# Designed miniproteins, single chains, continued (2), part 30

Each design is a single chain, and the fold is of that chain. pLDDT is the mean over its residues in the fold that is shown.

## One batch from the design tools (miniprotein)

Design m5020
Fold by ESMFold2-Fast:
Structure m5020 (fold): chain A 86 residues (1-86)
Amino acid sequence: DLLEELLESARLALSRREQLQQQMARHADQEDAVAVHQFLLAAYEDLLAGKDSPALRDLQALLERVLAGELDDEQALAELRARARR
């Protein structure tokens, strides 16, 4: 099922973002990393609940760009920080 494959790919991409955020938190101010992590958790919870939220839509758009190879890891984290501040 195409939808199941896309969701699994998105989950793997999300896990990779979490790993990078944890690494950054060890060597920098943790506030930004915590805010981004909370944003990702909220969007993931909305996804699992079948909700349509702005955070989920922003995360889906970001994940599509990451999966398409349009964003590297640093660019993806910068975009996540910008979204977490909104």
Scores: mean pLDDT 60

Design m5021
Fold by ESMFold2-Fast:
Structure m5021 (fold): chain A 94 residues (1-94)
Amino acid sequence: MRLLELKEKLESGELSVKEVADELLKLGLITQEQADYIKKHFNREQVLEFLRHGIYQEVGREIGPDASWEELREALLRFGIPQEEIDELLAAAE
């Protein structure tokens, strides 16, 4: 949920890359060194990709390693990830 909220706010321009890095640090999801690296070297598109991968990993952890691609798709949809983004992720895996 929190990673998805940060992704949506970064996409809308409500939060900057720096603000997203600070929120990830506050949540304990990254270290201070990682936050400083992101602020210095990442652009918005790179942070969006980082957040997408983080959401994918959290969902994968929740549903477990033996889950099918269809179960992963259903879980991502329940977390509010748009069908179009899921279809792009699955197309890249095939």
Scores: mean pLDDT 71

Design m5022
Fold by ESMFold2-Fast:
Structure m5022 (fold): chain A 69 residues (1-69)
Amino acid sequence: MVELEVEFEKEAGEEVDRALTRLYLEGVITDVKKVSETKLRVTAASEEDAERAKEALEKVPGVTKVRKI
């Protein structure tokens, strides 16, 4: 499993939540942990899924950074 760190503007929280819900339902991500109001840790099922999640999250307006850990 691969972890991603996602940073976003506080106003983008709802759009980020929608994107994460979609990724979870698609089986791309398995877990989401809140680090702060603007920072999350996301666990992807595989390296390929981590790349898909990163691309999807970077397209969300207000996401400022997505980094593979």
Scores: mean pLDDT 84

Design m5023
Fold by ESMFold2-Fast:
Parts: C-alpha cells; sequence; structure tokens
Structure m5023 (fold): chain A 94 residues (1-94)
C-alpha cells in the first residue's frame, strides 16, 4: 500500500476530495483521509501498489451556477510508489 499527503485551502480540499471520490469509484483507490490543520486541510491518499493511472476533475459552483474553482487529480501507481498531482484552477470572471 502506497500513500501521499498534501495541504490545501478549504475550498481546494473540498474540490480535491470530490475528484478523489470519483477516482475511488472508477479506479479503485483504497482510501482518502482529510484532517483540518489550522486554516488548511491535510489530504492523505492511499492506494494498492500496482501499475495503474487515473484522472478526475471536480468543480465547486457559486450561487449563480458558475464554476468557482476546479480541482483535477492525477494518480499514478508504478513499482509500489504512488504519485498524486493536484491542479487547482480558478476560472477568469469577466
Amino acid sequence: MATASFSLSLEAAIATLAALLELQKREGLVGVEIRTVGDKMEVTVSAEASITEGEATASLYDESGNVRLSATVRVRVEDGELTVEVTIEEPLVL
């Protein structure tokens, strides 16, 4: 079992959790743990060691239904090591 941890703002952590839950449903990731540390959220991801790769995106919406923030999570397990990449995007409001 391989693990990775990272710290995010509350909004980014919520979007990241939603993307991770989609990955669990589709790709079979073992577990996700979230812990509050001050004004930040610590996210820990766990997966079985295997050659596998997955990507999911989740978005938070404002009161008007526009995208407020999106998180894209990319997970790769190779030779027993877990790599997790999180990309946070805030759309330009014109």
Scores: mean pLDDT 71

Design m5024
Fold by ESMFold2-Fast:
Structure m5024 (fold): chain A 71 residues (1-71)
Amino acid sequence: SAVLEEVRRRALELGVPEDVAELLVEMAEAIMNGRKVDLDALVEFMVAAGVPREVAERAVEAAREIAEKAR
């Protein structure tokens, strides 16, 4: 999916590690399918995984915006 590729690309550009970027892709797919996603919980998980909070917040918001526009 071009949408999921854009989410992955943007996450990597923001400095998110590749394994964590895959979680953002899964979140975007869930949003595109109308599933509820706890974005705050995802930010906290990313921070616990070593991603700086500002990067985590930007990456989650970017992925949400891309996924919402694709619905």
Scores: mean pLDDT 84

Design m5025
Fold by ESMFold2-Fast:
Structure m5025 (fold): chain A 89 residues (1-89)
Amino acid sequence: EEELLKSLEGKSIEDQLLLIRDYLLEKAGVKESDFMKQGVTLDLFVLRDIAEGKRVEGVSEELWEKLRNAFSPEIRKLLLELIEEYDKL
């Protein structure tokens, strides 16, 4: 998490969101392709819904729980703030 936060310094909002996503996937032990196999594109809004504890249609309970449990309170807050700023662009 410390290394992730340092890697975000000086990056665009889009690049920060991609780095956070990749960090969460690695921490959860899941891949973007695991979501794709279930017919779901893991975009920023799906990632936001999981961060907020919302169920995503088409995503299995196991896959959802793995990614949900990868969020710390700090990373969840940061992701939600960055998505809000991205929506303003």
Scores: mean pLDDT 79

Design m5026
Fold by ESMFold2-Fast:
Structure m5026 (fold): chain A 69 residues (1-69)
Amino acid sequence: SPKDLSEEELEELEAAALSGSLDHLSNEQLAAILLYGKNPAAIARVKAYLAEHPERAKEVEALVARYKE
């Protein structure tokens, strides 16, 4: 789940979000960046990606709602 990610795994996801295609990240990985990410550029890129992919945005929003404290 998104909250089970280590700090190292989260840093790797943020790096992947900045350097590669977000198509290769899972909905849980995108949710983890939105919930726990520390890099504002990575978070902004995920938000921009989800604006272009409305079906994935629905799934990611559901995950964020589930895991948000």
Scores: mean pLDDT 81

Design m5027
Fold by ESMFold2-Fast:
Structure m5027 (fold): chain A 56 residues (1-56)
Amino acid sequence: EVFKTPEMLKCLEMAKDFVNRAKKKFAAEASQVDLLKLAKSMCPQVSLVDINRALQ
């Protein structure tokens, strides 16, 4: 995408994959808020809104 660097997109994909694996492993123990915070820590340059959309 024109407004996102390749590094930001790659990081976002890695964060999505990590969160999906965490959901499968921890199920009900992983809250949506904790997963969102984790994804944001992995991709600090990506806005919280974009991370939230990607995780939905």
Scores: mean pLDDT 70

Design m5028
Fold by ESMFold2-Fast:
Structure m5028 (fold): chain A 78 residues (1-78)
Amino acid sequence: SLKEKLREALLNKDYESAAKIMYELLLSGKATKDELGELIQELREENPEITDDDIQELMALFVDIILEEEKKNNVVIE
């Protein structure tokens, strides 16, 4: 499942893959920002090995993906 993929990425310190999974969910309309926040909270409660530092790194990369996509949209003239 997607939740399992996100958990495995976090446990492997693969924050880039985890952030991309979250971004894909937003773009596909499968999850809202609020629902993603709930999913992260649930993963933290179910997996105590996932630390606050892991979540901070994930969220930083997720924001970076959003900002990079916004920059690309501002530069691409179609």
Scores: mean pLDDT 76

Design m5029
Fold by ESMFold2-Fast:
Structure m5029 (fold): chain A 80 residues (1-80)
Amino acid sequence: DEKIEQAIKELEELKKKSSPETQAILDGLISVIESMRSQGYSAEEITKVVRHAIDHLRPRLSPEAQAVLDEAEKILEKAS
């Protein structure tokens, strides 16, 4: 739980340094994390679902957004 809370904070900081398009993607991912946490899902389950969502989105994104999502995946890996 503490690890997920820290991951949300790190994703919000990453969002502040990102383009508006990438900020919208990160907002969506943060919303999924917060929704799953409120429903009682474990950190492991949350990170698995969100990482799968990132992998699915990756081929459709700009190189800048892909690089930011690489950093987001590193944040989530530390939380799992």
Scores: mean pLDDT 83

Design m5030
Fold by ESMFold2-Fast:
Structure m5030 (fold): chain A 73 residues (1-73)
Amino acid sequence: GEALAEEEVARLEAEGYRVQSAEVRDDGETITVSVRAVREGPEGDALFLALTYGRDGELLSREEAVSPGFAQP
């Protein structure tokens, strides 16, 4: 679970996002990784990412919510 979260955090940081929180939840059947990140500037946005993996690490679902204009006046 933690390795999956670390990979997503590293990817987002490489894209210019500042990760505000990263949470991993393991319910015994699925692993859910929830990430909140922001990118500042004239093209800035706020990102919420939720990834659900099966027990063997297979990606089951990906939900992404972006709020464009986060850093605009």
Scores: mean pLDDT 72

Design m5031
Fold by ESMFold2-Fast:
Structure m5031 (fold): chain A 92 residues (1-92)
Amino acid sequence: LEELIEELEKLVEENKDKLSENTYKLALETIETLKTALELGLFDEEDLKKIKELLEKIIEALKNGEDPTKHILELSVFVGVLFLKAGVEKVF
């Protein structure tokens, strides 16, 4: 999982000139929120599987020159809901 996050972070930086400003900012915020949720231990095995699937979709879109915004939004919402379920303050 950490390897996929590192690959995503690298691809976002490599493709920043091809991304809209809003998509780039959303990607950075989503990566930071995901890292925080991992540090807090908010993910069970089912959550980790879903996060891995979403990360792989974003990475594939970036590698193929496709707009990753839809998948980044889905990941952002998924992680945000986990913070709400855990009863912690929002990182946003």
Scores: mean pLDDT 78

Design m5032
Fold by ESMFold2-Fast:
Structure m5032 (fold): chain A 65 residues (1-65)
Amino acid sequence: MKEKIEKLVKELEELLNKPKLTEKDVERIQEILAELFELSNTEENWKYLREILEKKGWEVSELAS
């Protein structure tokens, strides 16, 4: 589970670092975000996701709206 969260976050970061996003890239970003939200439905997975996002320099508070 934790390894999957880390892989999804890394893939999302790589997509966001592209100089130009294609329609397929945007669709993949949406899929990654949907999977991350599903995986974060437990307290343990949410804490791990928060730690990974903070290590990547993203503020978790903005994602919890």
Scores: mean pLDDT 68

Design m5033
Fold by ESMFold2-Fast:
Structure m5033 (fold): chain A 93 residues (1-93)
Amino acid sequence: TFRDEFLAKFRALVDQIEATLPDSAKAQLQQQMDIVEDFIRTSTDPVKIGMRVLGFMTEALLLVRRHAPDKVAEAEELVKKMSELVVELLKQL
């Protein structure tokens, strides 16, 4: 499904952000990603999906700023790519 295609591409970008983080922050981001995935799979409201995913991306960037400040520019570029995927997802909803 288009949601499965989105999730596969989005998880690949999240994995790159996780690679910059220590294990504890990585586990936190993985837990939040599982919640986001469930919400995308079960929600019928495109606005709520968009807000949840944007909140996740903001949290991911804050974790990088806290734990890997030298990787912030790389993380911002990944978040930009994630935002482009979110726009495409919302067009399909």
Scores: mean pLDDT 85

Design m5034
Fold by ESMFold2-Fast:
Structure m5034 (fold): chain A 56 residues (1-56)
Amino acid sequence: SDEELRRRLRAALAAAGLEFTEAAFATALGWHHGFKVDVDTAVRLAVAIAEEDARA
C-alpha cells in the first residue's frame, strides 16, 4: 500500500541520515506504480537517488 511505502521510505531515509521529503516519496511512487517494481525495490531506488542528490 502507499501508506506502507511512505512508512518504509521514511525509516530508510532516516537510517541513511536523510530527511523525508514529498519529492522522495513521489520518486518512490513513480518506481512502484509507474515501473511496477515491488515496495522494497522502490524504497531502495528512492534512497539511492536521494543519497546521490545529497552528494552533488
Scores: mean pLDDT 84

Design m5035
Fold by ESMFold2-Fast:
Structure m5035 (fold): chain A 113 residues (1-113)
Amino acid sequence: SALVEENLALLEEIRKLLPKASKEAVIRAYDLLAEAAERVARYTGDLEADVTLGVADIVRAVGLRLNDLELLKKGLEILLDAIRRLLAQDLPESLIKEVGAALKKALEILRGS
């Protein structure tokens, strides 16, 4: 759908900003995107997406503990991969719009960093 294609374009724009993103922006973007991704994963029952989200959370938790920006960026990168997988599923328009709203807000946070 046009909404899925818009979301995939937003995802790629986020990836392009990630190498230059501040720690604060990466942390805020992760928290916002993780909330939306967890709701979609719960709807789909996609075990591979659930595992990928769990790995992203572990990498992010280690990055926070060590104050390591590269690990925080890696956690967000893994989360973006999970979101890309979830967007390939047959989702109701309401969930596609929810993911799109989260991606737009994350992009604005990262652009402001």
Scores: mean pLDDT 89

Design m5036
Fold by ESMFold2-Fast:
Structure m5036 (fold): chain A 93 residues (1-93)
Amino acid sequence: MEQVEAAREGAYRVTKAASKKTPQGADEAINAAREYAEKGGPLGAQAVAASMATVARGFGNEEGYDAALKGASSKTPEEGYQGAVDAARGAAR
């Protein structure tokens, strides 16, 4: 699925930016999460949040994992978007 591929690329970009552990890296991670969450329309935000759950878990980031899981199970694109952004913030810590 094209939206799943975009979500995986988004999760990768977010993880790479967050791994810098700098304010600039955190901003890059949040911006990437926003961009990819918006890219696929209603399903894009949920798909990014679902991919971010796996990424946050890989980092041992329970807070980010919970936020991303909530986003992935959301009924609205806005909730999925917020879940992806919160997971990106957690990963950047």
Scores: mean pLDDT 62

Design m5037
Fold by ESMFold2-Fast:
Structure m5037 (fold): chain A 94 residues (1-94)
Amino acid sequence: MTEEEKKEYLAFVEKYKPLFEAMSIAARTDAPDAEETLAVFISNLFKKPPISRALAREALERIEAETAAAEAAGKYEEAAKKIIEIAKEAVAKQ
């Protein structure tokens, strides 16, 4: 791995860390605007129109189910990467 690739990877993780933290909080506390918050973050992240509420809910449920183990292990980078993959798939379905 080059130093350039490592720097880009760290910048990528830091950029998407707020999305992970927001979704982790929303899933844990059952925040009433979690779906809307996720849709706005995905829209801003990919420069695409906001996804539907149904797609946002589906993505949120997948984030909760698929990141729980990584989050419990303190592997926030792995969780963040998975959240980005789920978000990308939600945008592709739009």
Scores: mean pLDDT 67

Design m5038
Fold by ESMFold2-Fast:
Structure m5038 (fold): chain A 79 residues (1-79)
Amino acid sequence: IQKYLDELKEAIKNNDLKGVREALGKILREAFYLNKKLSEIKLPDGKTVLEYLVELAKNASPEIQKLIFEELKKIGEKV
């Protein structure tokens, strides 16, 4: 999942809406196959994938922030 988080971070940095959608889709698919919520997947630093995505979104452009929060809300995550 770290590879897709890195892809997402790079897409956000470049304001690449298509890249953001693709990376988010890969992250959500990985969580689905692991049968875990994003809040249940911990990164090496102890943060959850959900916490990391929220932090990335808050520092992104308004369009990307909206996209990320809308996708998180669709899968039942509280943001």
Scores: mean pLDDT 78

Design m5039
Fold by ESMFold2-Fast:
Structure m5039 (fold): chain A 61 residues (1-61)
Amino acid sequence: SAADLKAFLSEFTAKAKEISEIPGLTQEQRLEEAIKVIKELGEEYNIPEEYLQSVIDFVLS
């Protein structure tokens, strides 16, 4: 639903900020943590796989 998508995006944005603020991580490690969060939140909010893949592809570009 639109509400689930909004909740997903809001939580992902908050988690991405947390990851960006962790000292000592490489860019590769930050990307790994971001992908992990996308997958975990995608499962929690029942986000379609094709949408999650688009978000992952965007993060990796």
Scores: mean pLDDT 81

Design m5040
Fold by ESMFold2-Fast:
Structure m5040 (fold): chain A 84 residues (1-84)
Amino acid sequence: EEEIKKIEEEYKKILDTARKELSPAGRRGLDLALEGRGQEVTDLENRYLKEGKVDEAIDLGVGAALAEIIRAIYNLSLERLKKK
C-alpha cells in the first residue's frame, strides 16, 4: 500500500509539472486525454491545422501523447507491484 501511494504521489507530481510546463494548447491536450476525450483532441488538432495554428496543433498532440505515456508508466508500475 505504501509503495502504491508513492507511485500515486509521483504520478501526481509528474502531471502537475507537465501542466505547468506545457502551453495552454498542450495543457488542453493533456487534460482531454486524461479524461478519455481522445476524439476531442483529434477534432481540435484538425481545427487548429485548418486555421493555420500549426504550433497549437503540435502542442495539443504533445500534451495528449504525454498523458498517454504518463498513464502507461503509472499502469505498468501498478502491474509490477500486483505481480510482485
Scores: mean pLDDT 80

Design m5041
Fold by ESMFold2-Fast:
Structure m5041 (fold): chain A 56 residues (1-56)
Amino acid sequence: MIEIEVPNSVGALAAAADLEKAGEGTFERVDEERIRVTAKSEEDAEKVVRAAELSG
């Protein structure tokens, strides 16, 4: 499992939710500004980071 924190953006939330739906990760809200994402692979974690960058 790989754990990352990303901005609480629409893109980051959508990517994190996709991982959770696929059974490849989980996410939780740390606060109003950030979410914590735990991914089973580094590739999946990178996808969430890229989604956050594109939406922020």
Scores: mean pLDDT 80

Design m5042
Fold by ESMFold2-Fast:
Structure m5042 (fold): chain A 98 residues (1-98)
Amino acid sequence: MMPLRLGILLLLYRKGPMSTRELAEALGVSQPAVSKALRRLEKEGMVRRTKTPNVYELTEMGRFFAAMIDAIEKVEESKTSPLSAQELADKQAIADAL
């Protein structure tokens, strides 16, 4: 369940607001699967619906988590250096929340 939800958060963070159809096409999953994941993320306060039907965007909480995941992914891909205490704390906060 986590990989689809993380994919949605990262896509919305990197590409901005997207429809359920665009998310389904980008992630290679069905629209009902994306809608179910989006409803769960909305209940968790990570995404919200825009005034445009079927278009979703990140909340402040969702943007925080997506930014931390994106930063950690970039650090893990680009550098093998030990993480700072702050980076380790941020990574643990994401792991505990997701």
Scores: mean pLDDT 73

Design m5043
Fold by ESMFold2-Fast:
Structure m5043 (fold): chain A 76 residues (1-76)
Amino acid sequence: MTREQQLELAERLRAVLESYGLPELAEELRKRIEELAEQGASMDEIQKEVLRAALRAGNEELARELGRLVKEAVEK
């Protein structure tokens, strides 16, 4: 996955979190993924950060949606 694709994923994840009323967590996750992308981090590292955000949100439906977006990004 390219840095551009990782940043696109970060923006999509941010939009989902904002739609669930979690704008602060959305912006935190977006910034963290941008930092990881700049460092050339693996998709495994990005997936771990997404999982941490999902756990902090405490919403099972949101956690499933975030996981689906990461899976789709990895498979494409």
Scores: mean pLDDT 79

Design m5044
Fold by ESMFold2-Fast:
Order: C-alpha cells, then sequence, then structure tokens
Structure m5044 (fold): chain A 65 residues (1-65)
C-alpha cells in the first residue's frame, strides 16, 4: 500500500459556496466532496480530506492498494 497526499486550492469554490450556504457549511461541503471523490476511486482503500480556512486549501491524504 502507498499513501499519497495532494493539496488543492479551493479559494474560488469556497467563496462561492460561502456566499450561498455560509462559511461553516461551505468548509464541510468542500471536505466532504473531496473525501467522497477520492474514496470512490478504484484502488483507493482510504481517503481523508481536511480544509484549511487560512489558506482555503483542501489537503487529501489517500491510500492505494
Amino acid sequence: STTLTTEVDVSERFEELAKKIGEEEAAKEVERAYQEFYSSLDGVTSAEATFDKETKTVTVTYTVA
């Protein structure tokens, strides 16, 4: 198994969502979306996504078989 980490700038998406649903819910939504997407990929055994409000970046750590 190999663990990989990727970092995605979600500033624009977060700002758009925050205007519609608020900052707290927008943060949860971007985390959920990225975690769900990576978890759904074939060969991925685990995935975790964390949103950093200061940098407006999602960090996804995922393990492949």
Scores: mean pLDDT 85

Design m5045
Fold by ESMFold2-Fast:
Structure m5045 (fold): chain A 78 residues (1-78)
Amino acid sequence: SESLRLMRQGTRYYDQGDYQTSIDLYEQALSLTPDSNYGLKSGIYQNLSDSYSRLGDNQRSQQYQQLSQQYRQLQLQQ
């Protein structure tokens, strides 16, 4: 639940246009998320992708988008 709380806080900063703070919070959420929580990991990676895209870091954005898709597939396969 701490991971989910940090993810939600990161989204609030993203909505305010503070993309660097959102990234820092999303990275903290990711570090606390168990590898088995595919859905939450997919969501955090998507949010990291979106935040890096807003900062113009297209390479990191694309890398995180691919990770998000991989974890989404793992969630669907269970």
Scores: mean pLDDT 90

Design m5046
Fold by ESMFold2-Fast:
Structure m5046 (fold): chain A 90 residues (1-90)
Amino acid sequence: MNPELLKKDLKTIVEAIPGVIERLRALAAAKASPREQAAATAAAGILLSAAEYLKDEAEKLGILSEEEIKEIDEKIEELRAAIEALNAAA
């Protein structure tokens, strides 16, 4: 895998996380239908899995600083918590 492309893809996915979290919180607050909640959590789950996979690959290649790892881990955990919160609101 190209390390520069991997890091760029990881950054793109991680940068999408805050917007997804905001969407999940908005759906919970609006008491969105079970179908809308299920679709949103499925999409967020795909993003979460992609972020975890790309982070693991980037860590194995040694291309992430400790600060970058911490920031990415914090965003991944925020996304996980938002998914769990929306699921609990059903």
Scores: mean pLDDT 81

Design m5047
Fold by ESMFold2-Fast:
Structure m5047 (fold): chain A 74 residues (1-74)
Amino acid sequence: MLSAEEREARMEELRREAEELARRHGASPQTVNFIRAFLEHARRELAAHPDDPRAEQALAALRGHILAVLEQDR
C-alpha cells in the first residue's frame, strides 16, 4: 500500500500533469476549475484516510477521469 506521503506526492504529480495538459489543450476556465476542485477534494479525502486501501484505487480513477474530461473538452 502507498504511504500517506507517497499518496501526497502522486497527487501533486497528477495536479501538475493535469494543469500542463489543460494549458496545452486550451481547456476552458470551467473545465480547469472543475479539474482543480475535483483534485482538491480527492487530495483532502486521501489525506484524511491515510490507511484506506481505497485511496490507491481512487487516485488511479482520478487520473482516468481527468483524461476523460480533457478528451471531451475538444
Scores: mean pLDDT 74

Design m5048
Fold by ESMFold2-Fast:
Structure m5048 (fold): chain A 93 residues (1-93)
Amino acid sequence: ERELAERMVEELERARELTEETGIEGGEELARVLDEAGRRAKDPRLSLTFGEGAGLVRMALSVAKLDEEEGKKVLVLAGRSSVEAAREVAEEL
């Protein structure tokens, strides 16, 4: 259980790094990885945390499509927040 959660968080960290490098492209991948992690998570708190993260990243992507510079800042913050929240829940498992 914890081992699977740790692997999912590592995958999220890689997608977050891509988001910081590429902006919108990495953000779309991060949202996809968060959605998949939410569906794969056995713990309901972890599943909810991943789902909330995906929603946050998608909201940031909507902003980035209107204003790429400001949207990239929001997207980076959304990605970091989502990974940190998932890590905290995974550590409690």
Scores: mean pLDDT 81

Design m5049
Fold by ESMFold2-Fast:
Structure m5049 (fold): chain A 73 residues (1-73)
Amino acid sequence: DELVKEKIEYARKNPDLSSAEVGLLLDELRAAGGDARQLFRVVAARFGKGEETAERLLQGRETGRATARELGA
């Protein structure tokens, strides 16, 4: 689960990530397995979407591209 931690830390340290880059990061994190919930919450909050959107994105099993669109990419 170290890969998940690395991806979360990367997103936290790179606040200038575009919506498309964030979508790819979420897709990579989901593919790696483990707890993506924290990353989804951070990303959703950044785009003003809140916890409901984070939960939907995590459980929806959407691609990173679809996730970026949902977040307003």
Scores: mean pLDDT 59

Design m5050
Fold by ESMFold2-Fast:
Structure m5050 (fold): chain A 72 residues (1-72)
Amino acid sequence: VVRESAIRFTSEAILMVARGEMTVEKLKQLFVDSALEAIEQGADPEEVIAGANTLSNKEIRDAVIAAVKKHV
């Protein structure tokens, strides 16, 4: 199970942007891909959405939520 994945997800995104290691657009794509993979591995879509909702960046948050909703 991936009960902590959504939380870890959010933390890593914040750190990557803060460190200048990645653009928001690239993070958006990675987040969508990772979220879909987590759901495929048995993650609860609501937990993934909850994690995404803690993101301050609206573009990443919206992209992850939209992708997860399509998957249910």
Scores: mean pLDDT 68

Design m5051
Fold by ESMFold2-Fast:
Structure m5051 (fold): chain A 80 residues (1-80)
Amino acid sequence: MDREELEREVEASMYIIKAAVYITIGEKYLKKGDIEKAIEYYKEALREARRAAELGRSIPNLKAAAEELAEEAEEKIKKL
């Protein structure tokens, strides 16, 4: 494993973390009744999760985690 491969893995992992954080922020706004902000943060989560899936496309575990977060964000948007 070279430095460039490790850097891509780290970057994909960071986008996964960002997606999860945005989902959590969206849930907090939804609890407050701020549907507009909840949707905004879920859309950001979806964007970051999709970036993670693309960067991690050659790393099965990271791709799967990113795709699960993207699906969760999409489902949360559809429920609103």
Scores: mean pLDDT 84

Design m5052
Fold by ESMFold2-Fast:
Structure m5052 (fold): chain A 84 residues (1-84)
Amino acid sequence: SLSKLQENIVKRAKELIKEGKYEEAVRYAAEQWALWFLFQNDYKGANEAARFGEEALRRLKAGEDPEKVLDDMVKKIQELEKKM
């Protein structure tokens, strides 16, 4: 289920943030969510998850808080799942 997968994705992404691997954290999260939507045959969802990852990378380059960026990604993915 996505709920169990989301918990594992967020946990791993936060571990990467703690290690200073901010770009790797948001890329990992976006990739895992995109793969989940792809396995559900939701190509639009997969593309949106990838787009959220690209936005997150731009925000990190602008010096935004990595945990805030990740939390915003999680909220966007939750809204995307509700529309399935």
Scores: mean pLDDT 85

Design m5053
Fold by ESMFold2-Fast:
Structure m5053 (fold): chain A 84 residues (1-84)
Amino acid sequence: SEVEEKAREALKKLYPDLSDEQIDKAVELTKKIAEEKGLPLDDVDFYLALAHAVALAIKNGAQEAEVFFRDKDGKLVRLTVKLP
């Protein structure tokens, strides 16, 4: 999808030390987490923020990813998701 490709491009720029396999894993896990949690897949900014958090968790060997985003009312929301 277009959102998945944008996420791959962004992650490759932010995490040049991650392999293409690790970047692909981060994008696939982001999609799986978003679908399983019923998160807004059509919000590109939210999807990119989640992908960034997942990639950082993979890089650091963490079991959980934390993402921060602002909802439609501008309120800061913290989401913690467990990595499989």
Scores: mean pLDDT 75

Design m5054
Fold by ESMFold2-Fast:
Structure m5054 (fold): chain A 103 residues (1-103)
Amino acid sequence: SLEERLRELIERGLELAKEAGIPEAVKLFEEALKALEEGDYEKALSLALHALSLLYSKVEDKEPILELFEELIEIARELAKKGLVPESLVVGIETLLDILKAE
């Protein structure tokens, strides 16, 4: 399910944030899990996006974070197709990833 995929993505991001020692990203992923538990997909996606962006800015090995960004975009697209999140959020995620990859 999309909910299970999003939960698994957030949990993987949370473990990466803990391993990297970035408490601000840990907090954002924990807040994303709470939003998901409440059925707030838009808030869960937004918080996960901010957490991944913060991780990307601070880690040397960016490949695992880029993989999570790509999975987040696919989940967001599927949720938007179901009317569960606005299409503007998908565009926002895609735009941020393009900016980060422009390095």
Scores: mean pLDDT 86

